# Designed miniproteins, single chains, continued (2): the designs that were tried, part 14

Each design is a single chain, and the fold is of that chain. pLDDT is the mean over its residues in the fold that is shown.

## One batch from the design tools (miniprotein)

Design m4491
Fold by ESMFold2-Fast:
Structure m4491 (fold): chain A 64 residues (1-64)
Amino acid sequence: ARRRAAREAAEARAARAAGRAPALSPEQREVAREIAETLREMGDAIEEAIKNGTWDVPEVSLRK
């Protein structure tokens, strides 16, 4: 447990230091987080639909 927390803290510090590079604004960072959350929710919904058999796998639609 503590090994994982220490690693996450180190990664958070490194990400913060890298995030100080003047190439990405705070607004762009917030938008990126919102997109990541939306993609995560979509992934969960798709996985649940596949599990319930209510969603066709997109690759199957490409069959000849």
Scores: mean pLDDT 61

Design m4492
Fold by ESMFold2-Fast:
Structure m4492 (fold): chain A 56 residues (1-56)
Amino acid sequence: LLEEARKIAEELKKSDDPTDQALADSIEGLIRHIEKGIRKEQSLKALRKLVESIKK
C-alpha cells in the first residue's frame, strides 16, 4: 500500500491538473501520518480508499 501510494503520488505530481496535484499532496500527508504513527488506523483507511478511487 505505502509503496503503491508513493508511486501514485509521484505520478500525480507530474500532472498539470491542479486536482491531481492536490490529490498527490493528500496522499503524501497520509503516508507521513502513517510513518509517524499519527492516527495510524484512520490514516491507513483513508489512504486505502483514496488509492482504490484512483485505481478506478
Scores: mean pLDDT 77

Design m4493
Fold by ESMFold2-Fast:
Structure m4493 (fold): chain A 83 residues (1-83)
Amino acid sequence: MSEELKKLADELARRARDLLRQAREALKAGDREAAARHLLEAEILLGMLRIILGLAKLLGEKEAAEYISKRIEELDKELAELR
């Protein structure tokens, strides 16, 4: 369970980072609509990560919860740079 939760978190974090990169490129190009869509999708994935963190905590998976929490902190920091 712990390793599967970490793997899921890595996959979601990777997708979120790809979307944040696309949002940054869209903002630089002046495409506000594309930027908003990419940013919204990244926030949805971040929300999914928070749900998985809650599940890890509920299951007593301390190591997975710590790992997922760090992924969330990294993404929150990147998101804040775009707001």
Scores: mean pLDDT 85

Design m4494
Fold by ESMFold2-Fast:
Structure m4494 (fold): chain A 62 residues (1-62)
Amino acid sequence: SIEEKVEEIKKLLKEAKEAIKQGKYEEADKLLREAAELLSTLSGKEREELAEELLELKQELS
């Protein structure tokens, strides 16, 4: 379901944030890639909100 995908993406983004805080940038990159793949299967407002958070975290890796 869409709700299950949203929760999985949120979990991946949370794990990526923790990895970034710990300096585990390679792990964070892998988690963000997984989140992006799931996000690509969504549309509408839920996708936009999660995409913004994903981009913010990706910028922290730059």
Scores: mean pLDDT 83

Design m4495
Fold by ESMFold2-Fast:
Structure m4495 (fold): chain A 106 residues (1-106)
Amino acid sequence: SEEEILSKLSDEEKARELHMLGNAYLLQGKYEEAIELYEKALELRPDNPEIWRGLGEAYLKQGKYEEAIEYYKKALKLYKEQNAPQEDIDAVEKKIKEAEKKLEES
């Protein structure tokens, strides 16, 4: 189980495993489980823009566009603060525009 694995890891390793597991559930379409794992990972690494982006993607897939925009904007701010590659910044800005368009069409 997740708890059995996590009990053996450092906090840094726990955050990484939770993030990776969240991504795996996201790819499987298990959005609620992905969100729970991303939230646990953020308790350990609140400054990781990829986890905030993952939350945004999970909420977008659930049709929760306002929350998706909020989390993507959080990821965008962190990517810019950390001088992330322009491709990562552009990708998140594109996702924000997609979510905003879907919200207007709702």
Scores: mean pLDDT 88

Design m4496
Fold by ESMFold2-Fast:
Structure m4496 (fold): chain A 87 residues (1-87)
Amino acid sequence: SAEELERLRAVLELGVPLVEEALARARAEGLPEAEALRELAARLRAEAAALRERVATEELSEEEREELLRRADILEETAREIEAGLA
């Protein structure tokens, strides 16, 4: 569906540059690439969890709630794709 394609686009638009940045930094600093990607995935999951906690605890409009949950879903999907690439 168009909605599924837009979600995939959002995941790729977020994930690709972050992965490229993490790998470039790891190579420049002599760090393990897999560890840099695991750290990136952990940060994205933590950000998603924080957004979901805001939805649970803050007095938000329906539009604000939907936007935060949409962002949390994209962050979480991006983290899962990074982790899957490491398996």
Scores: mean pLDDT 86

Design m4497
Fold by ESMFold2-Fast:
Structure m4497 (fold): chain A 61 residues (1-61)
Amino acid sequence: GRGMLRRIAKETGLSVSKVRRILRLIREEPGLSDREIAERVGVSPATVRRVRRLAERLEKE
């Protein structure tokens, strides 16, 4: 939900806008690697992977 973006932003140190962009790319371009998403957003691949795992965890709860 909407609260998920703010939670992920707080836990990763990213802006909500960057988190939203990462999650949109994950959803709309599932063939992109964490590295490719990272290059498009301007973050590290580790950060993209962390955002992905946090989103899965928060949606599971």
Scores: mean pLDDT 79

Design m4498
Fold by ESMFold2-Fast:
Structure m4498 (fold): chain A 54 residues (1-54)
Amino acid sequence: LAQEFQQLYDKTGDEKWKELAQEIIEKEKKGSLTPEQREKYQKLIEKAKKQIEK
């Protein structure tokens, strides 16, 4: 999850993806990352990847 946002940052240079990666890492450390949030982030990653390369 966080690694996938890091990959989006590497491909696009868009700081928002780097910030999202850091946000996920912090939420995982705090145990505040819910299944609902995980689904939302996974959908965002999939959509972004399709828009960039597919």
Scores: mean pLDDT 77

Design m4499
Fold by ESMFold2-Fast:
Structure m4499 (fold): chain A 61 residues (1-61)
Amino acid sequence: AVPPGLEAAIAALERGIERSTDPEAQKKARELLNQARKYAESGDVEKAAELLTEAGRALNE
C-alpha cells in the first residue's frame, strides 16, 4: 500500500521522465523511481520520499 501523497509524487515524477529529452537523466530518474517504489511497498516512506527527491533533481531543468 502506497500513501496517496507518495502516489501523487510518483505520478508527477513519471510525467517528468516522459517530458525529458535527456536519456541519461531519464535513466537515472527511472532507476531512482524504481528504488522509491520498493521502499514505499516495504513501508519505508521516508526513504521512498528521499529517492523521489533525488529523481526530481536528476530531471531538473
Scores: mean pLDDT 78

Design m4500
Fold by ESMFold2-Fast:
Structure m4500 (fold): chain A 92 residues (1-92)
Amino acid sequence: MDLEEAIKYNELGKEYYKKGEYEKAIEYYEKAIKIEEELGKPRAETYINLAKVYMKLKKYDEAIEYAGKGLLLDPDNPKLYELIEEISKALK
């Protein structure tokens, strides 16, 4: 288990997201997160990508949870502020 494997799973998650296969995207992003967390090297990008999938599924509680985890790792990431704005607008 290594960071390269986690990056590969994150890329597979992105491919399934582009295809609209959101359940498969979640599966691969969760595999990437597990490896990253076990290595003590969590990545904001993987949390952001997973939060975006939950947004597409209208699972806003999960989207907020993972966006929050990403924000803790990278508080100045502009993609996270865009995602939080999208979640806020969806909830009204």
Scores: mean pLDDT 83

Design m4501
Fold by ESMFold2-Fast:
Structure m4501 (fold): chain A 103 residues (1-103)
Amino acid sequence: SKELLERLKKLIVEALKNKDYDLIIALSYLLLELLGEEEAIKLIEEIAKENNIDKSLVEAAINSIKHFKENPNGRTGNDFVDEVIELARQKKFEEALKLLEKY
């Protein structure tokens, strides 16, 4: 969904600018499930370039995408992040996105 992707982009910009690593991890999993690894990484790099995001935060997001690609059933130990990940794993993207938007 174009609307879902625009909402995700807005949340990614906010998470990166606020250096919110929990949100970065949760959004990285959502992007991986929605777009796949290559397109998820491209989107993160595009957002980072357009918003002058610190390289360390970009690397954290990309590393999260790569980690979840290799460990699709992995848990983070953060209950909020793990709830978002579980919803995304079940393809409940709208529910996952609404949780992130309330955070």
Scores: mean pLDDT 85

Design m4502
Fold by ESMFold2-Fast:
Structure m4502 (fold): chain A 56 residues (1-56)
Amino acid sequence: MTPEELAEKLAEAFPDVPDEILAAFIRRELLQPGSPYDEAFAEEVVRLALEIKRRR
């Protein structure tokens, strides 16, 4: 899954969640031990999800 696809799904799933809570949730889920995702991927998902939410 691309950062863009994941960001769109997360923004749609959590439209009413505050930006700070959504960012913390994304970082926690993507940066778990053994996760295939790195910090750069997690931060890109956070950035895109918050951008999508702010456009609505």
Scores: mean pLDDT 79

Design m4503
Fold by ESMFold2-Fast:
Structure m4503 (fold): chain A 81 residues (1-81)
Amino acid sequence: EDTAEYYLNKGEVYYNMGDYEKAIEYFEKAIELDPNNAKAYTNLGKAYYKMGDLEKAKEYFQKAIELDPNNEEARKLLESL
């Protein structure tokens, strides 16, 4: 059974390989299964940042912080943009 965690982990694998387009596809699938997954939004922001889409990166980091205000990674990444 494909879970949100399965897609999140698969996205992280592609992100670490430098395949940011595939990473985004899998992080989006994780969000479809769990729309409140702050980590998936943080990872989407990181992938868009690597692709040079700073506007999308900001939007997703803001969404991650909205879902989890204690998400220090997303907060620091947003402050760095």
Scores: mean pLDDT 87

Design m4504
Fold by ESMFold2-Fast:
Structure m4504 (fold): chain A 84 residues (1-84)
Amino acid sequence: GESAARALERAARALEENRDDPLGAEIALSFALMTLNIAIKHTEDEELRERLRELRDEAVAAFEAGDIEATVEALRRAAELLRE
């Protein structure tokens, strides 16, 4: 999980750095979602898989609402779960 966690942290940071650049923010979110979807697919723990899906959906909803801070928080929580 450490490689996926680090990738999500980099994507979350890129989202924060690109908060005033809509295209840059979309690209950062796309990499985060790709990383999360791969991690979800390869997770054998049903509880962890469900929590990762919830955080993915939370990040997408926050981004669609224009809430970059909430999007970053969801991605950071997903990274923390992937280290456990």
Scores: mean pLDDT 86

Design m4505
Fold by ESMFold2-Fast:
Structure m4505 (fold): chain A 73 residues (1-73)
Amino acid sequence: MNGDYEAEKKKYEEEIKKDPNNAVAWARLGIAYLKLGDYEKAAEAFEKARKIDPNLPGVDGMADYARALAAAA
């Protein structure tokens, strides 16, 4: 099922368009990509969130997790 996660992805892509420094929007976009199975895009989104706000909870672990999934696929 992709309807809800596609809508979330589009929402956060629009928020990032308005504010590219919105670390929360990047992290949420990463979660949407994980749910859609796009692990490489998820890792990129979490890495951007971490660069913007290195103190954002859980982002390091989520970036590493998504990268590991991308490498395995």
Scores: mean pLDDT 80

Design m4506
Fold by ESMFold2-Fast:
Order: C-alpha cells, then structure tokens, then sequence
Structure m4506 (fold): chain A 80 residues (1-80)
C-alpha cells in the first residue's frame, strides 16, 4: 500500500545518506513526501518527512536521519 511504499522510499533515503549520496536522499525524500501527501497519510508522517527535508537542506545529516527513522517507523505502523 501507499504507507509501505513511503516506508521503502524513506529506507532507501537512509541508505543513500549512509553512502554519502545526499542528492539521492533528497530525491527519495521528496518522492516520499509527495506520495504521503497525495495518499492522505497521517500528519505525523508528513511532519517527520518535512523535518527531515529541513534538516537535509541545512546540512544536518544526523537530524535528517533521526526524522527519516521516525517517518519510516510511523509509515510501517500505518501499513498493515
């Protein structure tokens, strides 16, 4: 479902950050945010994704990873 797809995109974004590929992480995060918003997923997931985007834009990879992990956990919980 859409929540599972968002979780997978976020998990790929986390892998991209681990590899040092911030551009790939940004693309995946934007895709996850568009999908989450379009699918009407919870405000908590959308907020976590927006906070991750803000952190990544600021160059704060640690804060970005924290919010991405939160978004992945919330999306997995919403996915049945």
Amino acid sequence: GDAEAVAELVEEALEALEEGDEHKALLLLIAALILASGAGLSEEIIRALMEALRALDAGDREEARRHLREAAELAREEAE
Scores: mean pLDDT 87

Design m4507
Fold by ESMFold2-Fast:
Structure m4507 (fold): chain A 88 residues (1-88)
Amino acid sequence: MAKEYLLNGDYDKAIEIYEEEIKKNPTAESYLNLGRAYLAKGEIDKAIEYFEKALELDPTPEVYRNLALAYSAKGEIEKAKEYRKKAE
């Protein structure tokens, strides 16, 4: 499963699997996990893009927490704070 590669630090394999899943059937979970993989690789802007796509499909506290982490990593502290509030 793609999530196993994400947890084991094999981010390139996780990205490949999630990108194929999204190409066939885009889900909030696949976008969220793809964003996490890009964030773990330090590709913050790509992570934000995919977290925003996940948010459009299913606005969960988990998506808001990941957006807060990504904006914090980017140095946009006020946006990070706002998303942290939305995560409750």
Scores: mean pLDDT 81

Design m4508
Fold by ESMFold2-Fast:
Structure m4508 (fold): chain A 88 residues (1-88)
Amino acid sequence: SEELELILRAIGLILRAIGLEFDVELHEEEIPEETLERIRRLLEEAIRLARKAMDLAEEGKLEEARRYLEEAERALEEAEELLREALK
């Protein structure tokens, strides 16, 4: 079902964000403080948006859920890029 697909996407984004938080913690000394704060803020936002998308999908609000997932994906992608650049 479309609802299940959106919920699974949200779970996937949350797991990716948690994994990235772990990578950030392991490399904390190598990342500039300002970049570290920005990455953590983006990861927190991605998790928040993905959780909201799950709630909306469970309520049958599939179009809204999809929009929140797109925002969560953008936040996560920005966090991933910042981490990649910091670890070069």
Scores: mean pLDDT 89

Design m4509
Fold by ESMFold2-Fast:
Structure m4509 (fold): chain A 70 residues (1-70)
Amino acid sequence: SSAARSARAAAEAARAGDSAAAMTGAWQFKLVSPTEEAAEAGARAARAAQAGDAEGMFKYALESKRLAEA
């Protein structure tokens, strides 16, 4: 999904040390989430991505995808 892709892009930017790109990706991910629960999961994924936590990012991105597609 677009939300999961945005979260992954933010994670890769964070790993590269590009905090501005990571923050941009995190905000974009939150904006495309259609429900409050999906947006919250997206925010958790975005924060994990910003911190470079790929496992946490994938976990929360999948949760957000499930909630957004429910």
Scores: mean pLDDT 63

Design m4510
Fold by ESMFold2-Fast:
Structure m4510 (fold): chain A 62 residues (1-62)
Amino acid sequence: SMMEEKERLKRERARKLAEGTVEGQRDNGLEPPPLEELERRILEALEQNEKTTGHQVEDVQN
């Protein structure tokens, strides 16, 4: 149950990020990749980050 909700939220975030990226790139005169490809790429990055970083995103980067 909770795992399904997490996946749904990730997909929604990936979709919003993909839409924002497409909109921003088009506004700057860049040719964005297809929305589906961009969404998949973002979703994969989010999933990889969760597996590697856990809940802490910031490492000692200052």
Scores: mean pLDDT 68

Design m4511
Fold by ESMFold2-Fast:
Structure m4511 (fold): chain A 86 residues (1-86)
Amino acid sequence: VKEELIQKLKEMKERILSREMSPEVRKEVEELFEKAIKLAEEGNYREAIRLASRAVQLAHAAGSLSIDEMKELTGELAKMAGLASQ
């Protein structure tokens, strides 16, 4: 569970950061994912998923993700939250 969540967060970070965005948005998205990964490594899955969701929403607001892509990624995070809540 922990290793799977960390791997998914890393994959999501790389996918989002592969898109075009301003340097300011890129830095904030990167920092949010890095903090989320650290929280997941510490077992704080709820806060990790919350920060990752914020990064996805920020990337969408900046025009780097479509609304459908944002819904897909936030839906995946919600599924991971359900699996981690035990």
Scores: mean pLDDT 80

Design m4512
Fold by ESMFold2-Fast:
Structure m4512 (fold): chain A 62 residues (1-62)
Amino acid sequence: EEELIEKLQKYFGLSKEQAERIIKTFGPEEVKKILELAEKDPEKAREYMRQKFVEINKKKLA
């Protein structure tokens, strides 16, 4: 999990608290997929995360 936090900070410029929140929200398996995508295309990885946050927020409000 510490390695996931460090990679999220490096690829997305997140704080430790933001990285921990993302791991808690998406789960470590989904975060691994996002990081694999970030190695190939960081812009697509960022957009994928954004779409996932929108989906999660819609489900919480509905």
Scores: mean pLDDT 74

Design m4513
Fold by ESMFold2-Fast:
Structure m4513 (fold): chain A 108 residues (1-108)
Amino acid sequence: MAELEALLAQLEQAVRQGDAERVRALTRQILELARRTDDAELLLEVAERLLRLAEEAFRQGRLEIARVLAEAARELAMLALRHAEDKELILRAIALQLRAIGLLFDLE
């Protein structure tokens, strides 16, 4: 969806700027749009992008941004698992959830 891609682009910019408030606002909007889709593949792509941004934020010491993004990635991966009918998509969703949980443990 064009709106989702626009929000993801804005989110990536907010993360680079270290704007935690904007990251939270954009992440909430992305999650709201994501809850309206049953496309497991799309949900996994978004989850992977958010988790990649979370890992980068963590490396830069932006712990609050990393936590917000990791929590959102975990929720998206969980939502993807609910809609996943393919073994490959199910395994990807589980792997992303575990990776997000691992980062959240590192974040306290």
Scores: mean pLDDT 87

Design m4514
Fold by ESMFold2-Fast:
Structure m4514 (fold): chain A 61 residues (1-61)
Amino acid sequence: MKITDEEIARALADMLVGLGDYLESQGKVDEARKVYEEALRLAQEAGLPEDYIKWLEERKK
């Protein structure tokens, strides 16, 4: 079993997206947006696939 920094970053980004979705469901849209931006930053720093990064960019809008 090999867990890469990229796999860890993807898991963390997915968790942040889940948190953002939860905050948005609570009407905390500004907080949700900040969490999505942190997920996007993490994905970019870890070199995650461009399709994933584009999906996150669209989600934070």
Scores: mean pLDDT 78

Design m4515
Fold by ESMFold2-Fast:
Structure m4515 (fold): chain A 65 residues (1-65)
Amino acid sequence: SAVSSLTAARLLGVAMSFRGLAEMEFEGNKIKLTKLERSEEVDREIKAIEDVAKKAGYEVEVYDK
């Protein structure tokens, strides 16, 4: 469901923030992610958030610090 997908995206983003890998913000129907570390692991985790967010009807914008 959209609610489950959004909850999963939030939990993944919070986990990345806690690990110091990214910052996550919500703006309307968009999720904004700021990469704090440049790595293939971070890129893969951000793609997972993008896939889950799309199921909930959200867009993801990705920024580098």
Scores: mean pLDDT 76

Design m4516
Fold by ESMFold2-Fast:
Structure m4516 (fold): chain A 84 residues (1-84)
Amino acid sequence: SAARLEEMRRLSEEIKAKYADDPLRQGAYQSAMALLLGAGVSEADRRRVIGEVAELLLKAAQSPDEAEAERLVAEAKALVEAAV
């Protein structure tokens, strides 16, 4: 819906402003928000879990080990699914 797209845009802009000087963390939070909104997680549950999801995605992006990165991404997705 148009309302959902506008909410996604607003939240994306807030993340960009908050993490303007940290592009990897900004990217991790953008990805976390996209996963949470895509799964239909409530606003209260998004606020509760977004930090944990984003930190797992950030660790995955920083990992030189592909298997560890895949495990961390899977763990982040499992947290999103558990929050629905």
Scores: mean pLDDT 84

Design m4517
Fold by ESMFold2-Fast:
Structure m4517 (fold): chain A 66 residues (1-66)
Amino acid sequence: EAAMQEAIDAANRVIADGVRQSKSLEEAQKAADEGVKVMEDAGLKARATVREIDGKLVVTLHAEEA
């Protein structure tokens, strides 16, 4: 599943870079949206959830092929 693995790796890189620069949930959501777009561009369906936990911005990316 090289295509899925590469897309997940690329999306996670984009999200990590964006979240590192984010100061709020809104900024982290933009990073999550960029990651989802990377997945969609690779032909995968994905969802991202953004949460603030104990002052930390956390993004969870879930990939799915259907």
Scores: mean pLDDT 76

Design m4518
Fold by ESMFold2-Fast:
Structure m4518 (fold): chain A 61 residues (1-61)
Amino acid sequence: TADLDAVSDEQIIEAVATVAKALGGDPEKAREVARQNLDAGKTKFEAAKEAIDLASEQAAA
């Protein structure tokens, strides 16, 4: 099992997009949020979590 901090930014962005799509959210929005958080210096885990949380919120709306 790969540690999230050990994977590339692109892998994290694609993973959150896949999860967002599965939840019924917007995968492109999830990619944007994950990328923005990574650019802001957040950890890969925090970036992924925030993007997935947004996708979950969108699916619930």
Scores: mean pLDDT 74

Design m4519
Fold by ESMFold2-Fast:
Structure m4519 (fold): chain A 55 residues (1-55)
Amino acid sequence: MLVIIPGDKEYLEEAKRILERAQAERAAHGLSPEEINQRVRDELLRLNERRKAEE
């Protein structure tokens, strides 16, 4: 299976979306900044894992 890597722009856009969603979740759930940071880190780690799998 072959997948074309999106590139820097795609990665930055996805990272911004992750941050925006984390902020929205904080507002909805009253999560602490530390919990939001952990969630963002996990999401970014999954994004990196996906990029690694796509090469």
Scores: mean pLDDT 68

Design m4520
Fold by ESMFold2-Fast:
Structure m4520 (fold): chain A 106 residues (1-106)
Amino acid sequence: DDELLDFLERYGSPEVREAARLVREYRGKDISKLTDEEIDKLLEALKTVLREYAALFGDIDSLKKIEEADKLSREEQAEVILEVAKHYGLTSLRDLAEKILEKLKK
């Protein structure tokens, strides 16, 4: 995941670079203490990173799931992020999504 985030931060669009930086920053934070605004910001960053990654592989199914997630609740968005991260073996993004789900279910 560090290699993916480093790649996106160096070679992504400005939006993707910012999203990769935010994901890296939030990996160091206690997710259970985040505000709703911070959770929304993190969910958007995770969706942006995963959308870019799926696009690199022409993964239309994952791209559709992420696009449709914008219409869903925070919990359902985190579940989609978790599914896509697991599909690609992105362990740190998976762990962030699991922590978000734990916070939202409590």
Scores: mean pLDDT 85

Design m4521
Fold by ESMFold2-Fast:
Structure m4521 (fold): chain A 81 residues (1-81)
Amino acid sequence: MSPEERAREALRREVARMYAELLDWLEANRDTVTEAELRARWRERAAALLARHADLPPDLQAELRAALRAVGEALLALHRA
């Protein structure tokens, strides 16, 4: 596995962990969580993850941002269901 492939796999694991944690939080608080609160929580977690990986190559930065956006959209869709 190349260093770049290893980095992508590590990022995918971090995003998956973030998604699982936010999903658990959303499920535990389903009756009380507003869309604004969900967006704020996702934004906080996404910003922290992006800050930790600020030195990544531009292509990996773009992939990370896209993955985080997909997580946000998935959580929002679940909240609206």
Scores: mean pLDDT 84

Design m4522
Fold by ESMFold2-Fast:
Structure m4522 (fold): chain A 83 residues (1-83)
Amino acid sequence: KPSKEELREEAEQMIRNAERLIEEAERALEEGDREKAIKYALLAQFLALVALVLADLAGDEELRERARELFRRAKEILEKAEK
């Protein structure tokens, strides 16, 4: 149904949203707001996973790697916030 171009655009949007949420989560963690950091990191992890699936369907290796990196960053924030 969707074109590979449409899938790529959707993946890019999910990646942009995940990047913003990771920045918010990192800021919250620096401020000592663990609850906010966990919330934003979980949302970022979810969006990164969606982006990974969309990038895979689009056949875009660069977007897949960007999504994987964002997933890893979100996981690291969650691990730090759980302490």
Scores: mean pLDDT 87

Design m4523
Fold by ESMFold2-Fast:
Structure m4523 (fold): chain A 70 residues (1-70)
Amino acid sequence: MLERARELARRAAELLAQRFGPEAAERFRARVEGLLRRIEELAKNPETREEAEKRAEELLRELEEAIRAL
């Protein structure tokens, strides 16, 4: 899950860089990495693992939609 989200984030950043420039891509990457870091922290704790999986699935879907829109 998280590896796929990172792959989609990299692709979205590449598309953003081509369309809006490197600064926009870097800002997007920083935001997504922050979200991924939070999900990883939740996944580390067994009590919050299900919440981490749900958030990862939501992020994955949002990244797929963003790529389609770019």
Scores: mean pLDDT 79

Design m4524
Fold by ESMFold2-Fast:
Structure m4524 (fold): chain A 61 residues (1-61)
Amino acid sequence: MDARIERLRKRAETFPPEVRKIILDLIDGAERLAAEGDHELAETVLRLAESYTKEQEKSMS
């Protein structure tokens, strides 16, 4: 499994349940797309998850 996904899952655990669910749903979507061979869309969704997580961290600070 991609180290980026593991890092995002660990970071998601630090957020409230509502925010954590959104991050995990995005990660699951990216993993599913990659498994189906849609690597370009999977990368796009993973970047969206990373961006969303970063904005949530900024909002909590």
Scores: mean pLDDT 80

Design m4525
Fold by ESMFold2-Fast:
Structure m4525 (fold): chain A 62 residues (1-62)
Amino acid sequence: SARERFERAEKEALELYEKLSEERREILLDIGETLRRIGDALDEGLKTGSLEEAKRLIEEAL
């Protein structure tokens, strides 16, 4: 099932993360933080109902 495949992929991703060097882990965490900020900016833009406001917030998050 899709759920079983997701759970397996998540476990494998965690095992790979543990094997990465500290430098690689930091890069992945920075990417994750950037994506989170983009997501927050999109959510805020959707609340205002403005695509232009969403674009502005994304540019500020980057």
Scores: mean pLDDT 71

Design m4526
Fold by ESMFold2-Fast:
Parts: structure tokens; sequence; C-alpha cells
Structure m4526 (fold): chain A 68 residues (1-68)
């Protein structure tokens, strides 16, 4: 589906941003992908859960990077 294809592009963008240390931007891309996958496949679908877990991991790295 178009939504799943778009989510795959968002995951790819997230991975590239994460590799660059842009954790907040990566988290945003992963979260958008998770939302699309949850709407299309269901919130408990493995693909949606994986995208959400990637978003949480990226957000945690961002939060830890801004702590004193």
Amino acid sequence: SAAVAEAKKLVAKGKELYKQGKYLEAANQYLKAAELLAKELGVDHPAAQEAFNNAVEALLKYVLSILP
C-alpha cells in the first residue's frame, strides 16, 4: 500500500538521521512511520511496534545528549 511504502521511506530517513547523531529528527521520522503503520496495519502489528520502539530509542538518546 502507499501508506506502507511511505512508512518505509520515513524509517529509512530516520535511520540516516540517527546515524548522523540527529536523534530528535530521527525520532520524529520513526514516530510518523509508526503512526502510518498503526493506522494501516493495526497498533499491535510488529512493523508498527518496531517503528515506535525505534522512535523511543532515538528520543532517549536525544534526552540523554542534552542532560548536563
Scores: mean pLDDT 88

Design m4527
Fold by ESMFold2-Fast:
Structure m4527 (fold): chain A 114 residues (1-114)
Amino acid sequence: PVTLTESGGGTVPVGGSVTLTSTVSGADLSRFLLEWFHQPPGGPPELLGQISGHGHVLLAPRVEGRATLSRDVAAGRVYLTLRDLRPEDSGTYTTVAVLGDREFRGPGVEVTVV
């Protein structure tokens, strides 16, 4: 089965940076579209970025210029680095692996910006 596990969250200072890692098992990252979602407390989830099986990256306008999305295909890892953190970056960060009509979602990791 395809499984995703996010890590690297916790409490971080305003103006600081955080690197979140999604570890993907049972999938070849060169074949999947991988998406990072942010869900603020009490709000709907927002798409922050996508990385394709060919390594093409798209970032949402809100985080463009302060986010980096990268991957390590051999290790089965996808990374999201957010810089210049703001209180509105607090919430749950979740990854989704997409292959055709199939989607696999991780449990998410919490980030609190104070």
Scores: mean pLDDT 88

